# Designed miniproteins, single chains, continued (4): the designs that were tried, part 46

Each design is a single chain, and the fold is of that chain. pLDDT is the mean over its residues in the fold that is shown.

## One batch from the design tools (miniprotein)

Design m13675
Fold by ESMFold2-Fast:
Structure m13675 (fold): chain A 97 residues (1-97)
Amino acid sequence: DPYKKFVEEIREKAELVARFEFEVGDERVVVEVYRDEEGNLYILTERSGDFSSDEVRLNTLLKLAESAKRMSLEQVLETAQALLEVWRDHLLENPVK
């Protein structure tokens, strides 16, 4: 599975910034945010492509807000930036109908 190999490589070489777990349609979704040594941010889901849904993004933002009180300002800003950049790119590719 190419996605599993990619996830393993990112987990091995990059730092975990944040991790969120929630349920969408009775399925458990895990969203992890990683930062590599060059400062690039990666968002990984339990399944490839799951982050494309508005429901997953909204629940991820809600979990970030809930977790923010336990995070440093830098971690909050890095996580929010990564989520907003991915959300922006998706909205540009898939504009609201």
Scores: mean pLDDT 63

Design m13676
Fold by ESMFold2-Fast:
Structure m13676 (fold): chain A 68 residues (1-68)
Amino acid sequence: MELLERLRELVESLEPSLSREEQQRLRDEMQAVAAEILRTGSAEERAEALRLLAEANEKLMAIAKAEE
């Protein structure tokens, strides 16, 4: 599924040096792609999308913690 590949690419693009604007843009794109997978994907594709979102959220939380 091309949407799952795109979501994986977005998660891999998350790095600690990203600005807040870059973080927000990636977050918005990840949410849009994940929402489409959750609407159109199989149960397995939806589970993988949720797993990728959890990984992305952990990375974003770690970055946010560094920015007090």
Scores: mean pLDDT 78

Design m13678
Fold by ESMFold2-Fast:
Structure m13678 (fold): chain A 65 residues (1-65)
Amino acid sequence: ATREAAAKIELVARGLEIGAGVEVREVDGRLEVAVHDASPEQRERFIEEARRILEEFGLELARLE
């Protein structure tokens, strides 16, 4: 589940053209996400979609930079 959620989140980042600035890591069944070089609008959309994906898989976001 965590790996599938991470893959979906990475796909969202690529769709928003911020994939190069987004890192998703799995730590003890939780996801850590770092976002760099994104506009405020791109960051907001990304966070919204990432939270939706996490809710779909019953996961919590452990870290957001």
Scores: mean pLDDT 75

Design m13679
Fold by ESMFold2-Fast:
Structure m13679 (fold): chain A 80 residues (1-80)
Amino acid sequence: MSKEELFRETEVSMLLLSSAVHMLIAEKAEDKKEAIEHYKEAARKAEEALRLAEEAGDEGSAEAAREALEEAKKKIKELE
């Protein structure tokens, strides 16, 4: 594994973790606007993770990112 590959894998993992954290914050938010903001941030992080994972040919991370993105989008639509 090269330093470039390691940094890319780390970036994808951090983006997926960030997305998951924003989903948890949104689920616990008492304010609907706050919930929508965090779901939108979760979607953005998941979308970036998906882009990087697809560029790297990382099918597992790409699948996880697609699932996270779709769940976030679904929650946004339900709340708007």
Scores: mean pLDDT 83

Design m13680
Fold by ESMFold2-Fast:
Structure m13680 (fold): chain A 125 residues (1-125)
Amino acid sequence: SLDEFKALLDFLKDNYSEERVKKLIEKAEEFEKQGDLKKAAEYYFYAGLLYFANEKYEEAIEYFLKAAELYKKINDKEGLILSYALAVAAARKLGDEEKVEEILSKIEDEEEREKIEKLAKQILE
């Protein structure tokens, strides 16, 4: 649920470290090299969540977009929508409307774009 997700962000804020994020990114890169795109996407997504929880929105966008690209390759629509929604939410936290438009332009399906925009708004509430 969204409330459980917000509780997770609060937990991640208290458990942030540069070493922890680096370890997640290194594992993502290792899984990607091994062809385990699902695990690679999950680890990039977790790195993005840690950055987002700690208000490092530029870094959060980078890793959410990496996760989204991998979720797209494996046809994981739920992971794709959530990753793009969090990237859009992070861009809105920065006040970077050009970056929001750039991210949304990557979404070809209008129904998925609408879901992403609604979810991003809910994350920011």
Scores: mean pLDDT 88

Design m13681
Fold by ESMFold2-Fast:
Structure m13681 (fold): chain A 73 residues (1-73)
Amino acid sequence: SLEEGRRALERAKAALEAGDYEEAVREAEKARALFEALGDKAGVREADRILAGAYRALGDDAAAAEWEARATA
């Protein structure tokens, strides 16, 4: 549901701010899948931005660049 997607996105943002990057990835992936199933392109892009930020923080610059490209498409 849209509510579940928003809650997962909120948890992903909180995890990213707390430095829990693996949790941020898990919650952002969950949010992305939910928004994708709903056809919510804005929600998908927001989840993609969080994934890019989390992977960059983890030192995975290649993954971060791929998620940034998806977020701006």
Scores: mean pLDDT 87

Design m13682
Fold by ESMFold2-Fast:
Structure m13682 (fold): chain A 67 residues (1-67)
Amino acid sequence: DVVETMKKLTPKITEVWREVVKRYPNASSEALAAATQAVRDALLKDPNLSRSEAVKIGEATVKAVEA
């Protein structure tokens, strides 16, 4: 159930988002939106993905969009 999975992942997604924003405070809104989507998609595929791994996905997405 996608809805049930999303409810369980919301706190983790929020914490990852805060960490990415903290590390990239000058990132564009487009880069941050793309990073949020990439982290959400990664956690939907692997809900057991660690916070540090999810942050790295967010960071890689910000760097790719800003490049």
Scores: mean pLDDT 79

Design m13683
Fold by ESMFold2-Fast:
Structure m13683 (fold): chain A 57 residues (1-57)
Amino acid sequence: MATVRVTGVYGDKIFSAVGSGENEEEAREKALKKLEEKLKEAGVDPEKAEFRSRLIP
């Protein structure tokens, strides 16, 4: 099982989400879906945000 944190930066705003899955790819996909929801709720276009991902040990 893998856990990944993804961070989205838009201007001076920073958002993050964590996802877990069977492997890093699934964990990243789940984290990205959560991050996308947070960005939309904040009125930020996900396509305009800068994304970074980090594997959590």
Scores: mean pLDDT 79

Design m13684
Fold by ESMFold2-Fast:
Structure m13684 (fold): chain A 99 residues (1-99)
Amino acid sequence: MDEKAEEAIEKIKKLGDETIRRLQELGASPEVLQAVRDAVEAFIKAVEAEREGNKSLAASYTTAGGIWAVAASVLSENEEARQLILDFAREAIKIVESL
């Protein structure tokens, strides 16, 4: 379980970093970039809660990650940026739910 959780955290971090890099190339605002960083942190905390067997806390952090991703997408004026953020959130949620 620990190895799976560590792999999940690494995947979420890498996916988040790549998403932020691409958003910066698209000219995303500091507010959008911060909301995506907050989503990444929430999904990492969801993985840590899954590691501890706290399913309710994991669900709460997964929901928080989704809310931050939706906020980032709404703040984005670029359709490509919105799709990139939502694709990130969908993949991160799948990673958390795979534990």
Scores: mean pLDDT 88

Design m13685
Fold by ESMFold2-Fast:
Structure m13685 (fold): chain A 90 residues (1-90)
Amino acid sequence: SALPYSPEEVAKKLKERAEKEKAELKKIASKELYEEAEKLLKEIYELTVEYARAQAEGDEEKVKELEEKLKELEEKLGELRKEALAAAKA
């Protein structure tokens, strides 16, 4: 199997990641930036669970489509993290 974890295990780890990320962002980000990051984290969570399921099912086309969408969302989240960290250092 190409997946080290079941879709259920992936979902649990992602929820834990999102909760930690939200807690850290809440300390340093503006309300607007936090709300934007929260929306992105929710979308990343939902699509990553779908990605894990598609991989488990062998749906190669769906895996490719979800991989491209997840890449775009992770890049946006990375930009928000950089902005929040830069503001916190000021």
Scores: mean pLDDT 76

Design m13686
Fold by ESMFold2-Fast:
Structure m13686 (fold): chain A 117 residues (1-117)
Amino acid sequence: PVQLTQSPSSVTVPVGGSATLTSQVSGADISKLVIYWYQQRPGEPERWLGSINAATGETLLAPEYQGRLTLSFDVANSTVTATLSNLQPEDTGLYRFAVPLDENTVVWGQGTQLTVV
């Protein structure tokens, strides 16, 4: 089965700092996937932040994250990485990678809890 294993499980970063969040991808060839990145907060729907098409290298970012979010992948290590810069307290939340397999099936990573102080 396809699995996303995120690291670190939690990270605390000062205001104005940067955080790097990674997921190992297993059970699939990463170079054939489109990988999505979401923020999840208690009581709120998942918020799409960006996606990367590993087959093409193309990235698509939410407008408010352009210039401060970088998505990348490494085929040899089967990893996807998100780096978020210029962190603010409102960026505190759970960050999850997701891979849609078909119209009804999405595989979610367990998430990284980011705290900005």
Scores: mean pLDDT 85

Design m13687
Fold by ESMFold2-Fast:
Structure m13687 (fold): chain A 55 residues (1-55)
Amino acid sequence: MEEEQRAKIEEAAAGIEQATGDRALAERFRELALELVRQGESLDEALKRAYEWVR
């Protein structure tokens, strides 16, 4: 996985933690998004699906 993709996922997870105050939710989002990107999903699709899954 490219460093830029990982950085964007970390940034999105930090945003979730800031908005919700829920670190466990942010960690689940981060892990799911990283897994989806490793499986061949685009960054945009991975972030979108991770958001849908953890909401």
Scores: mean pLDDT 79

Design m13688
Fold by ESMFold2-Fast:
Structure m13688 (fold): chain A 100 residues (1-100)
Amino acid sequence: LALAALAAGALAAAAGAAATNAASAAAAGRLAAAAGGLAARAAERATTPLERALAGLGGALATAGGTAAAKAATDEAGAAAGAAGAIAGIGAAFTAGLPA
């Protein structure tokens, strides 16, 4: 469950960071996206039970970063799609989860 959330978040964060780098628009968006990615990476270093909580948090931060970047580059369809995907992905992952 954590893997899917982290993958979606990381992809959105990468897309957001790339957009901000190319556009030179928002340093804040890029920093937020990077922070999301780092949080996801930190989850890999954490204990197994803590990984689920940190993966969710990392995904949420990645979504925030992707959304911020998309908002900064609203004119680009790709950035908007990335932000929407990140939000949907996190929601779905958190809701579906693995109860066991």
Scores: mean pLDDT 53

Design m13689
Fold by ESMFold2-Fast:
Structure m13689 (fold): chain A 58 residues (1-58)
Amino acid sequence: SKEEIEKLINQMEETLKRYEELLAKRMETSSPAEQKRIKDLLELTKKLFERRKAELLG
């Protein structure tokens, strides 16, 4: 149902937001090389979440 899809998307978005917050804290104590790696990982994770949302919506 549309309601179940919406609920799942909301859960995915909340999970992503929490992940971004945790990575932001890690970046505060990270080297420039580690910061780049973390940013690259975050971009990949965001793209994966957007693709998953698109798959759910059709």
Scores: mean pLDDT 84

Design m13690
Fold by ESMFold2-Fast:
Structure m13690 (fold): chain A 56 residues (1-56)
Amino acid sequence: LTEEEREELLRKAVEGALTLLRDGFSPEVAARFVQKFTGLSPEEARAAVEEALARL
């Protein structure tokens, strides 16, 4: 992935995490789904979930 593509992927990860959290999934489950669907590292997936939680 280019840096530009990775930034886009991170934005989508946060949006996906926010949707999952609003749908009642736990932060752990949200992080796992984000990781599987985006291919991000576990750390990046967790960061996306933390960002989504901060926005709730």
Scores: mean pLDDT 80

Design m13691
Fold by ESMFold2-Fast:
Structure m13691 (fold): chain A 95 residues (1-95)
Amino acid sequence: MIKITLSGGGTYQAGEQVTLTVTVSGLKEDARVELWKQAPGSDKFTLLGSKFIKGDGTLTVTLTAQPADSGTYYGRVTLPNGETYWSDGITLTVT
């Protein structure tokens, strides 16, 4: 069974280091794993990082917190057949 989770949400102060980790398991083929951010009140998504993973693995993105980084973050897996899986969204708040 394919599982995708995202961690590293919460409340941070500007200038703090944030680590966002997409964790995937059960990938039978090389799949594209991505971290996306959604801007509040729009359909705009920003890609923050990607890599190919087979089996189990992680995609880690580290950033220096800025107020503009506040938003909802999602992990996404795209299989070779074009099928996609999304993690639950997590919220990042920078004060």
Scores: mean pLDDT 84

Design m13692
Fold by ESMFold2-Fast:
Structure m13692 (fold): chain A 58 residues (1-58)
Amino acid sequence: MSEEERERFLKGVEEALERYKDDKEAAILVLKIGLREAEEAGDEETIEWLRKQIEKLE
């Protein structure tokens, strides 16, 4: 991803996590969907960040 694409993506993920803050299962699902997209894009920094967020919620 470009820097701008990554910032927009991360903002979208953060907004979704805020929406589902009281639903751990939905929050984890959002992060896993984001992880798949980041893996397809080959963005290692975004992949690492998303994996860390999933680990934090477990």
Scores: mean pLDDT 77

Design m13693
Fold by ESMFold2-Fast:
Structure m13693 (fold): chain A 76 residues (1-76)
Amino acid sequence: AVTPTPAQLEGVAQAVRDAKRLIEEGRKTGDSSRLRDAADHAEGLAKQAEKQGYLEVAAELRKVAEELRKAAEELE
């Protein structure tokens, strides 16, 4: 596994912050579509990180994707 760069760790932190905001917005509006789109995007980033050997980054991004998918399912 490759050690994550500070930029990649900040990218994960930003994804977590964005996910929390989207979940709160979704709960207020009842709109699951943005949560599903964000989950798909996070999963795509996780696959790219995994291919490059950044397994820790990939794991954290998959957690973000799963939380977004779960929130979307709870609204539907």
Scores: mean pLDDT 80

Design m13695
Fold by ESMFold2-Fast:
Structure m13695 (fold): chain A 82 residues (1-82)
Amino acid sequence: MAKELGEKALKEKDPKKRGELAIEAGQLASENPEDIEGAKLAVLAGVKAVKDAETLEEINLGIAGALQGIGALFEGGSKEKL
């Protein structure tokens, strides 16, 4: 699910909607730490949203999506060191 949303975010042409989808993908990846690909896609989509953003609102949405994805990656990675 997170992977599907991340892919949709990368394909989205509207910067605001891209950022919103990246946030949703990151949130779902945080709930499923094993979904490393979903978390990576959320980070990539968030970064792309920031790159293509023309307003502070769009930048903030992209940053939020990227941070959610990064958080999910840290949580997933830590489990292998148990």
Scores: mean pLDDT 76

Design m13696
Fold by ESMFold2-Fast:
Structure m13696 (fold): chain A 58 residues (1-58)
Amino acid sequence: TEEIEELKEKAEEAAKKGDYKTALEYYGQAFERANQAGDTATALELFEKAGEVSKKLK
């Protein structure tokens, strides 16, 4: 799959397994890629998901 989709999938898998640090890293990478592509809607979605994961990590 496309890089953004792959990173998002890996982040979701990590979050489901309770590996919030790894999930946050993948969501962050996917967010940056989405922003570079100009996909603001996907970037906002990923940013919100990263925020939820970050809250659990802390």
Scores: mean pLDDT 79

Design m13697
Fold by ESMFold2-Fast:
Structure m13697 (fold): chain A 56 residues (1-56)
Amino acid sequence: SEELAENARKMGEAIRAGDADTAGEYAKKTMELLGHTDQAPGAAAVAKRLAEERAA
């Protein structure tokens, strides 16, 4: 869906920008849209770490 693609794109942009909080938010939303709500916290943690690594 367009909404899924848009949230995934914004997550990638946040990761590249080193914005961990925003990356985590879009990662959660992406997992929720995929119907994997139980995995949303884990996806957020991974996205935050990737953004932090990009900021370093």
Scores: mean pLDDT 82

Design m13699
Fold by ESMFold2-Fast:
Structure m13699 (fold): chain A 57 residues (1-57)
Amino acid sequence: SPELEERRRRVAELAKQLTEAMKNNDFDKARKIAKEIEELTGAEIFLPDKEFMKKRL
């Protein structure tokens, strides 16, 4: 359906933004994006804790 295709495209865009937020150690932004993806997909997304995120370069 068009709605499903649009949702898949949005999830792909959000996943890219999540990766950038994690690279920037922006924990709040990463969590908000992960929540939005979880709401769209119904799947749980695991994010590392703040200490692990700080160690990610």
Scores: mean pLDDT 71

Design m13700
Fold by ESMFold2-Fast:
Structure m13700 (fold): chain A 80 residues (1-80)
Amino acid sequence: SAEEALREMDREIAEIMEKTKEQISKAKSKEELMDVQNETALELNRIAQEAIKKGVDEDVVRARMLKALAEVHELVQEHL
């Protein structure tokens, strides 16, 4: 169901964000930080597309993706 897909998306986003925070904290160079940011964006996009496919409202998906991407951007900037 769309409700179950929404819960799955939120859980997967939380898991990706936790992983990303750990990877950012361990990054040793600007290049590594950029790689983490790019990989995280790709993973978030895959989660978003799956949620939309399962019937989650596109505006809800977009809002969650923008929030997650903004948090990743802030974390990367703080670590630079």
Scores: mean pLDDT 88

Design m13701
Fold by ESMFold2-Fast:
Structure m13701 (fold): chain A 74 residues (1-74)
Amino acid sequence: DEEDDERMLKRAEELIKKAKDPSLSFYEQEVYLALARIILHLVIKYSTNPELRKKAEELLKEVDKLDEEIRAAA
């Protein structure tokens, strides 16, 4: 379902944005990133749309980079 995949990607983007808030605890930032990863992996695995899979892969790279930055700051 392309509409569901699009909504999942938007939700992942919102979670990534929330994880960037430095006023959050390390645990809260990590929870938002973990939820974003789960959503992105589901889109990569189950989406039939190659464009949406590619976008999910790009967002997953952003999550990994942000996780490294958060861990380095902790």
Scores: mean pLDDT 85

Design m13702
Fold by ESMFold2-Fast:
Order: structure tokens, then sequence, then C-alpha cells
Structure m13702 (fold): chain A 61 residues (1-61)
């Protein structure tokens, strides 16, 4: 639905910042951070509407 499209859009808009955040917070490489973010996105997209709304709200902050 529209929530999945919005989550993907917000994720792409925040992608660089999220990569840098996880590199700093977890000491990950660029490749490791990208894999982690891809896994997190897939898990969020598989969630219900509440999960999707929470993920979108978190990414927009």
Amino acid sequence: GDLREELRRVFEESREKLIEHYKKTRGLSDEEAEKLLEEMLEKALAGDEVTLRVAIADLRK
C-alpha cells in the first residue's frame, strides 16, 4: 500500500545519514551498514500498518 511506498521513499532520502549513523554507532564498514539497512527495510516492509507508520516516523526525525 501507500505506506510501503512512503517507507521506501523516506528510507532512500535518509540512506546516507543512516549509513553514517551505523558506521559510527556499531563500527561497521560501508558494506556492512548497507546490508544491515537493507535487512531492516525488508523486515519493516513485511510488518503491519502500525510497524510501517512507526518506521516512517522514526526515519523522518
Scores: mean pLDDT 78

Design m13704
Fold by ESMFold2-Fast:
Structure m13704 (fold): chain A 84 residues (1-84)
Amino acid sequence: MEEAMRLLREADELLRRAGEALAAGRLEEAARLAEEAARLAERAAEIAEADPSTSPEFVEALRRAAERARALAEEIRKKAEEAK
């Protein structure tokens, strides 16, 4: 649980930085940061799922957070590619 929460907090920090990079027009940096955040969120969901003491509701919430982070990373990556 603690490890999954730590990874989720790191993902949140990376998403905040990705948002700052987006606002500054640094699309490639924003895409890279969002992709890293998505990987951490996905890892947090995997750890929570593997822990039988974690509630099913919490596992589902982490999976949804990971899916949203991945979708955001893909959208930012497409914007970065289109800006070429």
Scores: mean pLDDT 82

Design m13705
Fold by ESMFold2-Fast:
Structure m13705 (fold): chain A 61 residues (1-61)
Amino acid sequence: AEELRAFADELLEKAEELRKEAEELEKAGKASELEIQELLGMADLLRAMAAVLRREAERRA
């Protein structure tokens, strides 16, 4: 249970980092719209995975 919560928190941190990278690249105009969308999509996927892991950890508590 504890391991699943820790992993979920790690995924959320990585998702936030990807969102920040996408924002910085968009502001700087250094990335294509497709690259920005891919980064945001990865962040959304990591958040969804974290939600599943948190739910599983709660079931085991």
Scores: mean pLDDT 80

Design m13706
Fold by ESMFold2-Fast:
Structure m13706 (fold): chain A 69 residues (1-69)
Amino acid sequence: NKEEIFEFLQTADVQQLVELLKHEDEEVRKLAAHYLGMIGGDEAVEPLIKALEDESEEVRLAAAEALSK
């Protein structure tokens, strides 16, 4: 299942990636933040700001990197 989610992240649109920022698996949330940063767009900014408060340091770092663009 985790591998299927990682493959899905590569083809996901912004809305799907925003939903994955709330996923139970911190690696999925980290990758969702990373891909949102690569795609860009104003609609990703607020979800990424919320991800800066994530429990996982790696998710917070990914969100910060995405917002630095």
Scores: mean pLDDT 77

Design m13707
Fold by ESMFold2-Fast:
Structure m13707 (fold): chain A 118 residues (1-118)
Amino acid sequence: SAAAFEEQFVATLEALIESLKGKLKRLRVEGFVTPEQAERLRAAAEKHGVKEIEVRPLTPEQRARFQAAVDAGELEMRYRGVVTPDEARLEAEFFDADGRLLGRVEIESEKPAPPLPP
């Protein structure tokens, strides 16, 4: 269900923020979350020292499209980046079957120091 997807996604982001505590520079979440979920993500990011935080919940109209796409099994995710225990550079966008943007996530860790030369 959409509610199960949203809760799993928010819980995954909260876990990622906690695992990368002190290492995340940016968390941006646009759409596909409720106002309550947006506050949870903001609180987790603030608790774990994220410097740049922007979390914007869905409008009612965006929520209806998101719900319909998830329920129909038509939610498309476009993903780029890498997530490891030490580094996160992730951009994900979610679309409905008509190609309308439903939401996006951007996560960026602090740039690691360049490795010492061999």
Scores: mean pLDDT 75

Design m13708
Fold by ESMFold2-Fast:
Structure m13708 (fold): chain A 93 residues (1-93)
Amino acid sequence: FSEEDIERELRAAAELAEWFAENAETASVEEIVALEIQAVALEFTAEQSKDPEVAEKLRRVAELLRKAARAAAEGRYEEAAELAREAAELARE
């Protein structure tokens, strides 16, 4: 994976997380599942990264997206929105 591939995946994660933070209460099942799919993509990218710090960041963003998806699935929309905001902030760093 190139630096461009990592940057693209982090940008996609940030954009999805930013949208989800504003729309968590009205998110469809497909939109919640999109967080899980993005988390899988980030985890796969982390495994291909040769930089341990970059890999750790990718895994942390993935973990936050999975937690946001779970919180939303359980009706905890305020927690889901906060987790999504944290994921977006980390992905933008």
Scores: mean pLDDT 86

Design m13709
Fold by ESMFold2-Fast:
Structure m13709 (fold): chain A 58 residues (1-58)
Amino acid sequence: SLEETVEKYVERLEEAIRADDYEGLLRLLGEILATLPPDVAERVFERALELRRRHEDA
């Protein structure tokens, strides 16, 4: 499903950021942009930003 795909990629982005794995993060960003439709890629990034803001406010 679309939502499961979005959640999976958001989780992988969060893991790369937490691990300070900048090379892995760049590769994952490239994979998202090359593999997913633009609308889906945008949704992944919006969701990741939303979760990051929530963690900062908590």
Scores: mean pLDDT 78

Design m13710
Fold by ESMFold2-Fast:
Structure m13710 (fold): chain A 62 residues (1-62)
Amino acid sequence: SALERDIAELRALPSARRGRLGLMVVQKASDREIAEELGISVSTARRLKRALEAMVARGEEL
């Protein structure tokens, strides 16, 4: 599924970048703020944020 591809992309990120994304999601950062911090597009930030939220909902670790 599209979600599984987004989760795979998230897991392929360096651990420091995954940690930064996780912290920003916990702090309720906007898609734009995540995009600016990680140097990615707003569309990619939105997909990765949704992937992380799905992983957390499933009890999976980053």
Scores: mean pLDDT 84

Design m13711
Fold by ESMFold2-Fast:
Structure m13711 (fold): chain A 67 residues (1-67)
Amino acid sequence: MFEKAEAKIAELSKDPRMQPVAEQGAATLRRAEELNSTITDPEIRKKSEEAVEKTIIDWLERMAKEL
């Protein structure tokens, strides 16, 4: 789950200037995984995972553009 967000975080972590952003993204992703694991409805969980992953990727791209 969240493979696209994990890949984006890994790519950003290669740039020393982006390491704090990558670490924050990783922490946010871990929290999202914990919260999504509590969702018992598979359809709701999938929609939540897709929305959260998009939000994290959009945030990471915004932070990368601002540097």
Scores: mean pLDDT 79

